# Designed miniproteins, single chains, continued (2), part 80

Each design is a single chain, and the fold is of that chain. pLDDT is the mean over its residues in the fold that is shown.

## One batch from the design tools (miniprotein)

Design m6760
Fold by ESMFold2-Fast:
Structure m6760 (fold): chain A 95 residues (1-95)
Amino acid sequence: SAAKEKELEELAEKVLEIDKIFEEIAEKGEMTEEQKKRLAEILGVPEEELESIEKAYELALEKILGISREQHLSREIPPEAVELGREIDRIIEEK
């Protein structure tokens, strides 16, 4: 459980940073090169894969929550992703 809590805390920190970046993108309607570079670093992907705001969002869902592109396009959230999100929220609330 201790190892799992540490992994969830690391994921919670990444989620908070990603959320802040996407909040800024939503406010401005654009993704800056600095935001693109930071998202690529957090998600562990090349900057070239962040071709658009939509692609960046899809990659964030895939790399953090395990939601595939097919599941995202069908607008269906897998139960495992919902549960992971709840566990991350719990860790954030405990800090």
Scores: mean pLDDT 73

Design m6761
Fold by ESMFold2-Fast:
Order: C-alpha cells, then sequence, then structure tokens
Structure m6761 (fold): chain A 91 residues (1-91)
C-alpha cells in the first residue's frame, strides 16, 4: 500500500510538477533512498522515483532518473533497495 501510493505520487508528479522541482525531488529522494535510517522509507523513495521515471514523457529526463536508479542499485548497502532500484531502472 505505501509503496503503491509512493509510485502513484511519482506518476502524478511527473505530469504536474515543473521540471526544476522534478529534478530537485529526484536528487533529494535518491539521497533518502541511500541514507534514510527507516528501511520502509528507503523503499518508498525508490517506488516514487520509479513512478517519476515511468510518468516522464521527456526521454532525456527519464534517462536521467533511470541512471540515478542504477547508481542507487550500485551504491546501496540495503539489498532490497539495491534490487528494487535495479528493477525500476530496467523497466
Amino acid sequence: AALEAAYQQGLEDAQTLPRSERAAKTVGLALLALFDEDPERRLENIAYLKGLADGETDPADRAEIQRILRTIAELSKDPEVAAFAKEAADA
């Protein structure tokens, strides 16, 4: 439920937020996905970023979010976050 809600919010934000705010959220939530002490919030941040990427119609902006997800998969010490980020980037 929480992951689904975060994903849907990412989809909505991709269509409604200005590009600059989407870019800021991508960076901010990527840092939280890596470093938040709450493992549930780490996964929710990946779900949001997946939604943002899937909802993004600009190919360059979508590719940037996908590259950030791949970077999270590489750097994360949480194996669930790493696996989810990898799947999100490859979808």
Scores: mean pLDDT 86

Design m6762
Fold by ESMFold2-Fast:
Structure m6762 (fold): chain A 80 residues (1-80)
Amino acid sequence: MEKEEEFEKLVVEGNKLLTEGMKYAFNGDREKALEKFKEAAETYKKALQMGEEYNLPERKIRLIRSMYKNALDLAKAIEE
């Protein structure tokens, strides 16, 4: 279904942004790491909203909630 494809596309983008943020953090580039973690969180939030709106399986919704929280926690850790 095109709605599931759109959801998966957002998840892939979020994962890419999260990975980029982690690479920047590892290299000591806190400013770029923070930017990428915030972008990842926003992307996962959109995926979560879509998943809930289209009643996707609870397992998928739970995984994206976890990823969204992790991105937020990483952004907060960089800001402190």
Scores: mean pLDDT 84

Design m6763
Fold by ESMFold2-Fast:
Structure m6763 (fold): chain A 77 residues (1-77)
Amino acid sequence: MEGDRVVFEWQVPKEDAGKAVLSVQTADGTVLASGIADDNGVARATLVLPAGTYDLRLVLSVDGKVVAQSPVATVEG
């Protein structure tokens, strides 16, 4: 499938390293990709997008609780 790889990244506190989850969601809340924070506290989610424009948001959760959420942003694939 043709598409550009887009990496979404969120820095979390050291205490949340290895347990914080970053989710990439559509504006209506559909999860497209997710990733767990690494040992350096960087949560990354990778999404392959076909050519086009997408309205996406980032949601950060720790132990199943939402702790941060971005506004919706337009992303080009």
Scores: mean pLDDT 77

Design m6764
Fold by ESMFold2-Fast:
Structure m6764 (fold): chain A 85 residues (1-85)
Amino acid sequence: MSPTQQIDMISRGTRVALTALRNGNFRAAVRSVQGVGDLTLSSTDPSVRQYGIDQLRRVRDAARQHGDDRTVRLADDYIRRLQSL
């Protein structure tokens, strides 16, 4: 998968997560964060990894505003793992 395709998939997953949070669908938000996080971790491209971290932070902040503590913790876990590499 090209870096451009990875960025497109991360962008789509982020939009799904944000929509799920707005609709109170926390189960869908968790699944979308897992997809974004796993895709970002699988990338060796520094630009894709930074973009993924930025999108995970965006979803984390939205999850905090919506009271979805599980999505907050999951996004923080992915961000920590990505920053350790």
Scores: mean pLDDT 89

Design m6765
Fold by ESMFold2-Fast:
Structure m6765 (fold): chain A 64 residues (1-64)
Amino acid sequence: SKSEVLERLKELLERAKTLPGEQKTILTSQLEALMNSLLNGEISAELAERQLKKLEEEIDKAES
C-alpha cells in the first residue's frame, strides 16, 4: 500500500543519512524525490515499491 511504501521510504531515508560523503547526498535526494512523487500522485505505489527496492540495494551496497 501507499502508506507502507511511505513508511519504508522514511526508514531508508534515515539509513541514507548515516552514509558518508556523496552517497548520503545522492541517495537522500533520490529517496526524497521518490517520496515527493508518491505523495503528489505522480507515481503509483507499485512503481514506487520497485524504485524503493533499487534504492534499498544501493544503500545496502554503500553500507558494505
Scores: mean pLDDT 84

Design m6766
Fold by ESMFold2-Fast:
Structure m6766 (fold): chain A 61 residues (1-61)
Amino acid sequence: SAEIEALRREYERLREEAQRLHAEAKATGDPAKWQQFLEAGQRASDTARRLDALTAEERAR
C-alpha cells in the first residue's frame, strides 16, 4: 500500500540520517550531534514499529 511504501521510505531516510549523525558525533565529539543522533534513532524505531504493525495487518487481509 501507499502508506507502507511511504513509511518504508521514511524509515530508510531516518536510519541513514541516524548513521550520518552518529558518524559526525564520533568524529567531532559534539554533544548536540549526539542528541540529534538519539532523537533520529528514536524516530526510526517508532517508524519501524508502525511499519511492522501495518505489514502484519496487510498480511492478515
Scores: mean pLDDT 84

Design m6767
Fold by ESMFold2-Fast:
Structure m6767 (fold): chain A 70 residues (1-70)
Amino acid sequence: MLSEEELQKKLMELFDRVIEVEEKTGDKEKGEELKKLLDKAAEYLEQGNLEKAQELLEEVEKKIKELEEK
């Protein structure tokens, strides 16, 4: 399991990647969906639920990769 510091860093990296994917694809609706999942991950981090935060961040990263491969 990643540390809280590592999860916070990953959260910021994934926000940047979502913005990049939105600009590349023009799909703002998908970008908003991914940002909502990242907001939920941030909420879990605030609650100290690192396991759920990591699960959501991994799911978002997977979705971003799928969009990048289009």
Scores: mean pLDDT 80

Design m6768
Fold by ESMFold2-Fast:
Structure m6768 (fold): chain A 92 residues (1-92)
Amino acid sequence: MKTTLEEIIKQVAKKVGAEVEVEIEGVDDSKYPAWVRAQAGAELVAQAIKKDIKNVVLEVDGREIGVSAEYDPNGNKYAKLGDGKVRVKLIK
């Protein structure tokens, strides 16, 4: 069974000690390979927490994938997955 983008975002948030709220609409996880979903999740969390994420290992589709993502204060770093809408909000 494929790991969803929501599950990936929650994994990244947990590993960086953040609590996030996730809203996803119109994303078909089956169209994206594991490494694309892993990187997208890391980039979305980095933007939500406004901090770089370095050397986080995620479990995606039964595989360990190492990811890093840079926070971009200009908002140019974002995960685009087709026509889907993804919102990640920092709660704490």
Scores: mean pLDDT 76

Design m6769
Fold by ESMFold2-Fast:
Structure m6769 (fold): chain A 79 residues (1-79)
Amino acid sequence: SIVEEIEATYDEETARIVLLAAQLGAEEGKERAEKLGIKDPEKQKEIVREEAERRVEEALTGRREEYRRRLEELLRQEE
């Protein structure tokens, strides 16, 4: 699975951040596809993958702390 591959590739802390970033990106990609009215399942999956990949890349390329704070902010808004 992607989870197992990430855990095998990165240290424990980085793997956790990457998994959280990927999950956030996937949720955002789903919302984006719905708002754009995209009905094609393959195109929806493509958008979900693109957003998840972008979030993971941001988390790995120096925006790690920014992503951590953003996730905390989103959790705070669920009050």
Scores: mean pLDDT 73

Design m6770
Fold by ESMFold2-Fast:
Structure m6770 (fold): chain A 55 residues (1-55)
Amino acid sequence: MSSEATDESTAEAAAALKAAFPDMDEEQEREALRLMLQHRFDVEAVLAAFRARWG
């Protein structure tokens, strides 16, 4: 199984979230990971959901 594509998507989503929310705490990071899994690493959907809750 090739997990490389998943790892790339995860890293890209994490970088985008950190760029948008550099001060996010450990709890927010955990919730961001949950949102990434829920939205299948759709970075735009995750960012929108995160902004709606903490933006």
Scores: mean pLDDT 71

Design m6771
Fold by ESMFold2-Fast:
Structure m6771 (fold): chain A 66 residues (1-66)
Amino acid sequence: SLPQVESRVVGDKVVTTLTAHVTQPGRHTLSALVRLPDGSEVEVSKEVEVPAEPTTVTATVEVPLP
């Protein structure tokens, strides 16, 4: 499944949280396209380790503001 994306401005950065429900264990890469307030878009990604059962995983990445 595609990750759910939530973004918020913290100081001079956009903090983006990626949430996905994963059914297969092991290492996965969560990725999303984040739209900034100036209309530009940036791709963010993060690797997560998933246990042996279906679970919800979260990853947080920071994107600098212009």
Scores: mean pLDDT 75

Design m6772
Fold by ESMFold2-Fast:
Structure m6772 (fold): chain A 80 residues (1-80)
Amino acid sequence: REWVDRQVADFRARADALANDTSLSLDQRVAQMRQMAADLGAQLLQYARDQGVGLDPAQLQALAATIAAARQRVVDAAQA
């Protein structure tokens, strides 16, 4: 659904901005990334409950891959 796709896109944009935020320490960026991922997960679970349906396995896999890629970007930025 459009709302889920928008939330995922917004998360990706914020994750990219956070990975490039040189005003924050690595530990601060990792902590904020963890918090953003937790908030997104909670919002998506609440949305699924409100709709009375689970997310498609393909949508769940795409979301998991997006979150994993965002975490990896923060780690890679730390090692650069």
Scores: mean pLDDT 71

Design m6773
Fold by ESMFold2-Fast:
Order: C-alpha cells, then sequence, then structure tokens
Structure m6773 (fold): chain A 73 residues (1-73)
C-alpha cells in the first residue's frame, strides 16, 4: 500500500508540473485537464496512506486553482 501510494504521489506531481507548464503557456483548458487528473491521483494516494484530512485540504487547493483558471476563460 505504501509503495503504491508513493507511486501515485509521484504521478500526481508529474501531472501538476504539466498543468503548471500549460498554465504558463496560457493553455487553460489543458492546464485544467492536468490539474483534474493530478487531483484524482493525489486523493487516491493520500487515501491509501491513511491521510484523509490532508486529502480534503489538497482537494480544496486544487479545486480552487481549477475554479480560478475556469474564471479566466
Amino acid sequence: AEERGRKLLEEAERLERQAVAHEKAGDYDKAIEYYRRALRFRIQALTLLGQLEKAVEVAKEILARIAALEAKK
């Protein structure tokens, strides 16, 4: 479970880097898509690691970023 959780966190971090790259390029649609994918992996990883409260906090942060990007469109 811990090894699987670590791999999912690594994938979430990779997807977040892609989202940031697209955001900087002004490609808000792709940035939002990558942030949504990163959110799914990060919630799954934190759930596997037993960190449910942290999963809620991280979800709020990523959802707020997605909402801000949607507002720019």
Scores: mean pLDDT 83

Design m6774
Fold by ESMFold2-Fast:
Structure m6774 (fold): chain A 100 residues (1-100)
Amino acid sequence: PEPPAEVVELGRELTERIRKLAEELGLSEEELKEIVAKALSEVLGIPLEEAEKILSSEESEQAFLEKLKASLSDEELLELLKKIYERILELLEEKLKEKK
């Protein structure tokens, strides 16, 4: 009966892990948003400005997610989210090394 519950749960889990890691690293909300936008831009192959617009509000994020769900299979969407997650973690690790 429902749309890809596994994808929704994964997105929530990934968001919580990223937030926790950012808190432990002492990153500001602005720094975290920049990292997420950069990862989204690189993984999707879209301009950074477009990625920032997607992340500008919960409504725009939700609209983008629904568009992806309509265009991609559950498997393709899961792979895409995993790539975004991996890129965010890579950028966070680079930031940690720069911070000392």
Scores: mean pLDDT 72

Design m6775
Fold by ESMFold2-Fast:
Structure m6775 (fold): chain A 84 residues (1-84)
Amino acid sequence: MSEEEFRREVAISLLYAVIGILKSDKSISEESKKKAIEVLERIAEAIERGDLEKAREIAEEAAKDPDPAVQFAGKVALKALESI
């Protein structure tokens, strides 16, 4: 496995770990959870395709979302993408 492939796998794993945290958080509305999880899944799919520009675009848009759960998801994804 290349170092680049390893970094992408780590980033994807981090995004899925955050999805797990969001699913277990009873303080977040189901609507906000669904939106935040959908954003993280789209970013993970873009990383899996090697489309890091699209992954960053989605994450930047999410980080500006007025929904706190979506904004949190976007900010975490941007930090994960900085490591790639």
Scores: mean pLDDT 84

Design m6776
Fold by ESMFold2-Fast:
Structure m6776 (fold): chain A 100 residues (1-100)
Amino acid sequence: SEIDKILDEAIKKMDEITKETLEEIKKETDPKQIALKITATNIEMVGIMVETELQIRKIAKKAGYSQEEIDKLLKEVSDRLSKKIKKYQKELDKEVKKQL
């Protein structure tokens, strides 16, 4: 489905930026620069989540979903993406602790 494709693409983007940030952290010796990179990555992940939710809302509305169905769907999407973000944040935190 179009919704599943959008979710898969969002998760793929989050995975890619997490991998890029992990490689950057491994090469960085300045704790302030490490903190900035993590902050930027967290902001970008939240941005992907918001964009994904907006795209899914538009598709569901166009497909004739009721407001109640849209709200239920977006809650499930938000929960899945938030869980993924927390996993990536944990991976970043683990790498930071290795560099200290």
Scores: mean pLDDT 87

Design m6777
Fold by ESMFold2-Fast:
Structure m6777 (fold): chain A 84 residues (1-84)
Amino acid sequence: MEFVEELEKLGIPKEEAERLGKQLDSVRAAIDAGDLERAERMLQFLEERIKKIEEKYGNTKAVEFLKKRIEDLRARLEARRAAA
């Protein structure tokens, strides 16, 4: 809930913010389930969406916030791969 509201304050439409939140949750769930190939594909898709958001809205604060979330998920994915 707070995630969507923060993105809205940074100029991202509610529908886009909600979709991004669900996708972030899905990547985390895939990593936790050990489905690392699926997590990688979903994470690549999110990285492409953030690039399009930056291009469309020019909102660098929202982009930085989203990049931090992606960075955290990437770190989790790589840690899971190293432990496998």
Scores: mean pLDDT 78

Design m6778
Fold by ESMFold2-Fast:
Structure m6778 (fold): chain A 60 residues (1-60)
Amino acid sequence: TEDQAKEEVVKLIQNGITDDVELKGRVRRIFLSNESRNAAEEFLKAYKADPVKALKEAGV
């Protein structure tokens, strides 16, 4: 689901993976749907703009 894609991005960031290519690659291997991939990419954009707000909106 889209929420699972966001949670996975949060988990990867918490484990020290901050490279965009690596993050997108890992999400695309885990989630095969365009909806989940797009949700993860949108969350990553939001996180880069405002990490605190993005994490709060994700329910973390």
Scores: mean pLDDT 72

Design m6779
Fold by ESMFold2-Fast:
Structure m6779 (fold): chain A 94 residues (1-94)
Amino acid sequence: AVEKIKEAIKELEELLKKAKNPIVKRLIEEAIKLLKEILENNGVLTPEQRRELEELAGLLGIAAGIARIKGEKEDAEIALRARAILEEVLKVVE
C-alpha cells in the first residue's frame, strides 16, 4: 500500500504541473496533501480519509465534465486521470 501511495503522489504531482484549470489544480493539491498524511501514518487509511478520497475522486469527475463543456480538453483528461489514480489507491488500501 505504501509503494502504491508514493507512486500515486508522484503521478498526481506530474498532472498538477500540466493542469491549468484552477478547480482541477485545487482538487489535485488536496489529493496530494491527503495521500501524504496517509503516508505519515504508514499507509494506514482511516474511515474519514477513505471518505475524503472518495469525495475527491467524485469531485474530479465533476470538474472533468465542466472542463469538457468549457473546451478545456487537457484539463478534463487530467482530472479523469487523477480520479483513476485515487480509485486505484482506494482498491489497495483497506
Scores: mean pLDDT 86

Design m6780
Fold by ESMFold2-Fast:
Structure m6780 (fold): chain A 81 residues (1-81)
Amino acid sequence: SRREAEEAAERMIEEAEEAIERIDELAPELSPEAREEIRRILEELRERIRRLREEGASLEELHEAVGSAQREIAAIYEASL
């Protein structure tokens, strides 16, 4: 439902904001440059989820946005290790 999508979007935004704030603690094994790149991806994801929520996007669209960000972050980890 639309309410479920709105609630999911709110949680996704909160999770992204926490990860942005704590990235230096969550990924100490990465270089400062790699952590900054992940922070940028998370900031872009947060703004994308905000827009999708305002547009009344589906859960599928929200999950695709998160999946896209997760794939970019995974690529940074693989390139860094």
Scores: mean pLDDT 86

Design m6781
Fold by ESMFold2-Fast:
Structure m6781 (fold): chain A 86 residues (1-86)
Amino acid sequence: MVDEFTEKLLKEKPKVIEVLINGERDSNFALGVAKKLKKAGYKPKFIIKAPSSIGNPGQRAKALSYAENTVKELKSLGFDAELVKL
């Protein structure tokens, strides 16, 4: 699925990619896509969205932590990335 989505992005070449991070799986998916885009020489801006108003406080805190770590890792890979709290 990461490969299929990455191929679509490489064909469409969007300037901005928005990703909602609810937890670890979403973070791993976003980072997997980013690594493949970097290998292909394509560097769009990432907007990483974290839910801040749903679920229990522990779930929101985990989602935010994964979103923050995703932004940090994307920047370490050389991407422009920002965090948006929903």
Scores: mean pLDDT 80

Design m6782
Fold by ESMFold2-Fast:
Structure m6782 (fold): chain A 65 residues (1-65)
Amino acid sequence: SSRIQQIQQIWQQFRQQPPSRDVFVAFRQQVSQIIPDDASPDIAAFMRQQYMDFARRIAAAQAAA
């Protein structure tokens, strides 16, 4: 899906930035502008996995500080 490829490009861009709440919020906002209300279950599952990975990275960064 071209939309999945577009989301992957955005994720790769944000992956290069240090994990923070602001980066996570910005990522979610950009993705929400691309995903239609009728987004497929595959896209939803992929996004849930990325959100969980971001949450773990933020928690790890906070624990290291």
Scores: mean pLDDT 68

Design m6783
Fold by ESMFold2-Fast:
Structure m6783 (fold): chain A 68 residues (1-68)
Amino acid sequence: GPVEALLEALRAGDVRAALRELRRVAASTPDPQQRERILSAGIAALADLQAGLISPEEAVAAVEAAIR
């Protein structure tokens, strides 16, 4: 599903694919507050990953925490 595709793109360090899949996860999240939390955490993790501030594994952990 979209979550699995997002986590796989993050593990691969594919920021472009991860951003595309993050948008799909958000679009499939019916609660607006949860959707905003997922988008905010995902965008922050992608920015930090792109800047070399966190590892792919840390980016995955941050996004999983926002989804759960």
Scores: mean pLDDT 86

Design m6784
Fold by ESMFold2-Fast:
Structure m6784 (fold): chain A 79 residues (1-79)
Amino acid sequence: PRVRVTVEAKTEEVAEKVYELMKEINAALGNDGVERIGKNKVESIIEHEDLEMAVLVAAVLATLAKKIGAEKVEIEVLP
């Protein structure tokens, strides 16, 4: 299963911090699915055998992104 986390930030600087944080956490989990999809927008794809674990990781990333200044965070379970 895959879960998408999309983060929108007010500034490019906050988006860069979100990108770096997501990249670090995903790397620790053996994933590399983090992309800057716009000047102020970051996307992370979490892939795990267990959907519950993918959702938990996505929720943690969303919480941390909001704490560092993200304005909007969306979590979506992918087909």
Scores: mean pLDDT 81

Design m6785
Fold by ESMFold2-Fast:
Structure m6785 (fold): chain A 64 residues (1-64)
Amino acid sequence: SELDRLEIARSLTQAGIDFLREVIERLRRENAPESVIKALEEQLRLEEEQLREIEKEIEELRKK
């Protein structure tokens, strides 16, 4: 069902966000270039926006 697909997408996106946060923290500890850290922080922001859209779609489907 569409709900099942969105729930899977939500779980995978959340896992990706958690992984990106861990990678960013590790790279900060390793004194990685600021440009690399900023690129990953921008990717994290986009993934968090995608998660919000998925959660919104799930809520809309549950109301019907």
Scores: mean pLDDT 87

Design m6786
Fold by ESMFold2-Fast:
Structure m6786 (fold): chain A 100 residues (1-100)
Amino acid sequence: MEKELEFLKEVLRGIANDDVTAALKLQLMALAGSLDVELVRAIIDYLIEKGYGKTALRLATAVQHRLPGLVPRAAQVPDTRKMTDEEIEEAIEAAKKRLE
């Protein structure tokens, strides 16, 4: 879990900064079956609830083959702000608590 949490933090930073390579890495992990799908779902749900629409949409799109219902939900959130490192940490911690 800890190594996957660090990977997801790096992916969120990349996606928040419009890095298409970060989204591709996440998609490859999802296709390889090495991604914690429930953790990613919890992160996307948190991002939608907090109004990080652009980041949520890009993350949902990268994992759409595993979680197809999240793309329409993320697309309804009209937020174009970039996440700060502190907000990324908050998203990961919130997702982790939802799985406990």
Scores: mean pLDDT 74

Design m6787
Fold by ESMFold2-Fast:
Structure m6787 (fold): chain A 91 residues (1-91)
Amino acid sequence: AEVYRRLAESLERQAEMLEKADVFDAEVIGALAIIQLTIGAKYSKDPEVAKKLEEYAGKVSEATNARDIPGLVETLREAAEFLRKKAEELE
């Protein structure tokens, strides 16, 4: 539960930073988010969570490559909300 909560908090902070980011900052934040989501998926014991984190990593990659900052922010917030709900289910 705590790992999902911490990952959600990290992704929410990245989304907040992106609201004022330039293209270079967005690429860096996008890359970091992909790493966090991919590692989270790899170490998740729940196949549903793993699959969803991989899907979000793909969406982050797509938005980052397209330089779609609003889409990147939206995807990070959706991933964070999903993880917060999963953390609540494990309590």
Scores: mean pLDDT 80

Design m6788
Fold by ESMFold2-Fast:
Structure m6788 (fold): chain A 94 residues (1-94)
Amino acid sequence: SASFEVRKEILSKFYPPEVVERGAELAEKLAQLSPEDQAMAILEYEKTVPKKVLAVTLILLGWDPEASLLSEDLSQEDKERLEKAMKAIYDAAD
């Protein structure tokens, strides 16, 4: 898969700088934790962190954000943005 830096650059084309930076700060913090502790933290962050920021965090950590954010609360525009960002990440891995 693409490196953290490459993923961050791609995400910057789809999300505002403040969303990417907040998501990156969370991803760097969570990267220090075990996968189990990351999953627990993500479940808590789903309650308090904007979905856009959390999606960026999951992508940077190499998680599938669609599987983790099966939230009916995502707007159609946010779903389309997420799908486009994920496609760009997958295409960069080729």
Scores: mean pLDDT 73

Design m6789
Fold by ESMFold2-Fast:
Structure m6789 (fold): chain A 76 residues (1-76)
Amino acid sequence: MVEETISVYSKEGVDAAKKAGEEAKEKVPGVKDVEVEPSDDYKNVAEVTVKAESIEAATKALKLIGELVKKESEKK
């Protein structure tokens, strides 16, 4: 089991990161769990921890989460 953590910025806050995490858990095989917590130090920043059966699965999930949160935060 591999655990990887990334910080993501979202104008929508932790809820956007949680939604992205659920989508990554559904779309990336080998992801077992995704935990999202608000950052104590920064506003609109969430700490996302992915638990996966391989480093590749964890890396794919974190990249997808970061991409989804970034798209949601862009003004378009």
Scores: mean pLDDT 75

Design m6790
Fold by ESMFold2-Fast:
Structure m6790 (fold): chain A 92 residues (1-92)
Amino acid sequence: MTPEERARRLAVAERIFDEIIEKLKDKLSPQDIEELRAEVRRLAEAGADVSTIISHLIYKLVKKGVSLEDLEKAGFPKEFIENAIKEYEKLK
């Protein structure tokens, strides 16, 4: 990946993150938001695709206590939410 492609990918990931977090900011602490932002940046820099980043973000949000209803209202596709919950339960 070129430096320009990396920067473009990171910018897209951060935009998606900001749009989602704006709808969930009242459900999360500022510290939680910054931890999630750092994780999204790390995944984008590692070359993860958008669907992988979204799935990981849903998993982390569920782990932090965000409800399925709040995730759906924030614009996450139902199938991504269901898959993230299934993986979360599998790890418990």
Scores: mean pLDDT 74

Design m6791
Fold by ESMFold2-Fast:
Structure m6791 (fold): chain A 89 residues (1-89)
Amino acid sequence: HMEEEEKRLEKLEEEILADEEKVKEYEKLLEEYQKEAEKAYEEGKPGYETVLELTKKLLEALVEKGIISEEEAKLILERLLKLAEQNKA
């Protein structure tokens, strides 16, 4: 049952984009996340565990900055965990 979770994420993105200040902070955090992900990939760290750790760190930062709620962060993390479990070899 992924459709409801996907709709919640879409709505969350729309709400973030409607707030110019939140958009700027969100973009900064995404840029930091991407940079850390690229560095971890270059260092040869396990893909699944590295992505999960970086995603959790990003979500925690988003909550601290007030860009998303703690509950929204948990929903995003749970969705990503489900997708990762399905593709875990």
Scores: mean pLDDT 68

Design m6792
Fold by ESMFold2-Fast:
Structure m6792 (fold): chain A 76 residues (1-76)
Amino acid sequence: EKVKKKSKEAKEAVEKGDIKKASDIAYDATREMTLKGDEEGLKEIHKTLSEMTKKDPRMVGAAIMGIGGEIDALLE
C-alpha cells in the first residue's frame, strides 16, 4: 500500500538524519492523499508523523509540511 510505503520512507529518512527528505515525503504524501480524497491515507500519514515527532522533536518540521501538503492541495 502506498501510504505504508511513504511512512516507511519517512522513518528511514529520519534514521539517516535526513529531516529535509522526511519533510518532503510528508508534504508530497499528504498533498497526493488530499487530491485523491484518501481520508484514511491522510490519517495514517498524520499518525505516523505524530508518533515520529514524539520520538524525535526534529520531526515537527515534517509534521508541519504534512499540513502544508493538504493546504496546497485545497488551494488547487
Scores: mean pLDDT 72

Design m6793
Fold by ESMFold2-Fast:
Structure m6793 (fold): chain A 68 residues (1-68)
Amino acid sequence: AKLKLIVKDEKTVKLVSSENITKVELIDGSVIETNTKELTFPKDKLPIKVVINGEEIDLRTEAEVIVE
C-alpha cells in the first residue's frame, strides 16, 4: 500500500492510504479499529503503525511525509 502522512499544522496530521486501514496504533499506545483510507489525528495522538490486509506497517519508516 502507498501511505502518506500529511502534516497539516502543529496540531494535526492526516494519514492517507491507497488501501483500507483496519487498525491504527497511536504514539500513546492506544489502538483504533477502523475501515478507512483516510484518518486525521491530533499531534498528541500521532499514528505510528497501521494494519493493512493483515500486515503491520510502521509509518515511521514506510510513510511518505508531506508538510502543507
Scores: mean pLDDT 81

Design m6794
Fold by ESMFold2-Fast:
Structure m6794 (fold): chain A 88 residues (1-88)
Amino acid sequence: VPSLEEVKAELEKAKTIDEMVEVIERFIDEYYKSLPLREALKKAVEIEKLALKVMDERNWPQSEKDELIDRINEIVVKKVKEKLAEEA
């Protein structure tokens, strides 16, 4: 299971919002495959916090931060539905 330090390092390499979303989706996918739903949700929240912190440190505009939050929420909803279908 990837560490949050590994997630942060990959997020710091991202140059665009699309690259940051790709990194986030990859790690969320890994956590949802490797962990129970509750633990995967906690990891998704920590990834979002790390991504927003990286964006703040790099002075990204609020509009891009809002877009990132929306795109993360879409990914999380999709993964929750997939995980629940597997457990049914």
Scores: mean pLDDT 82

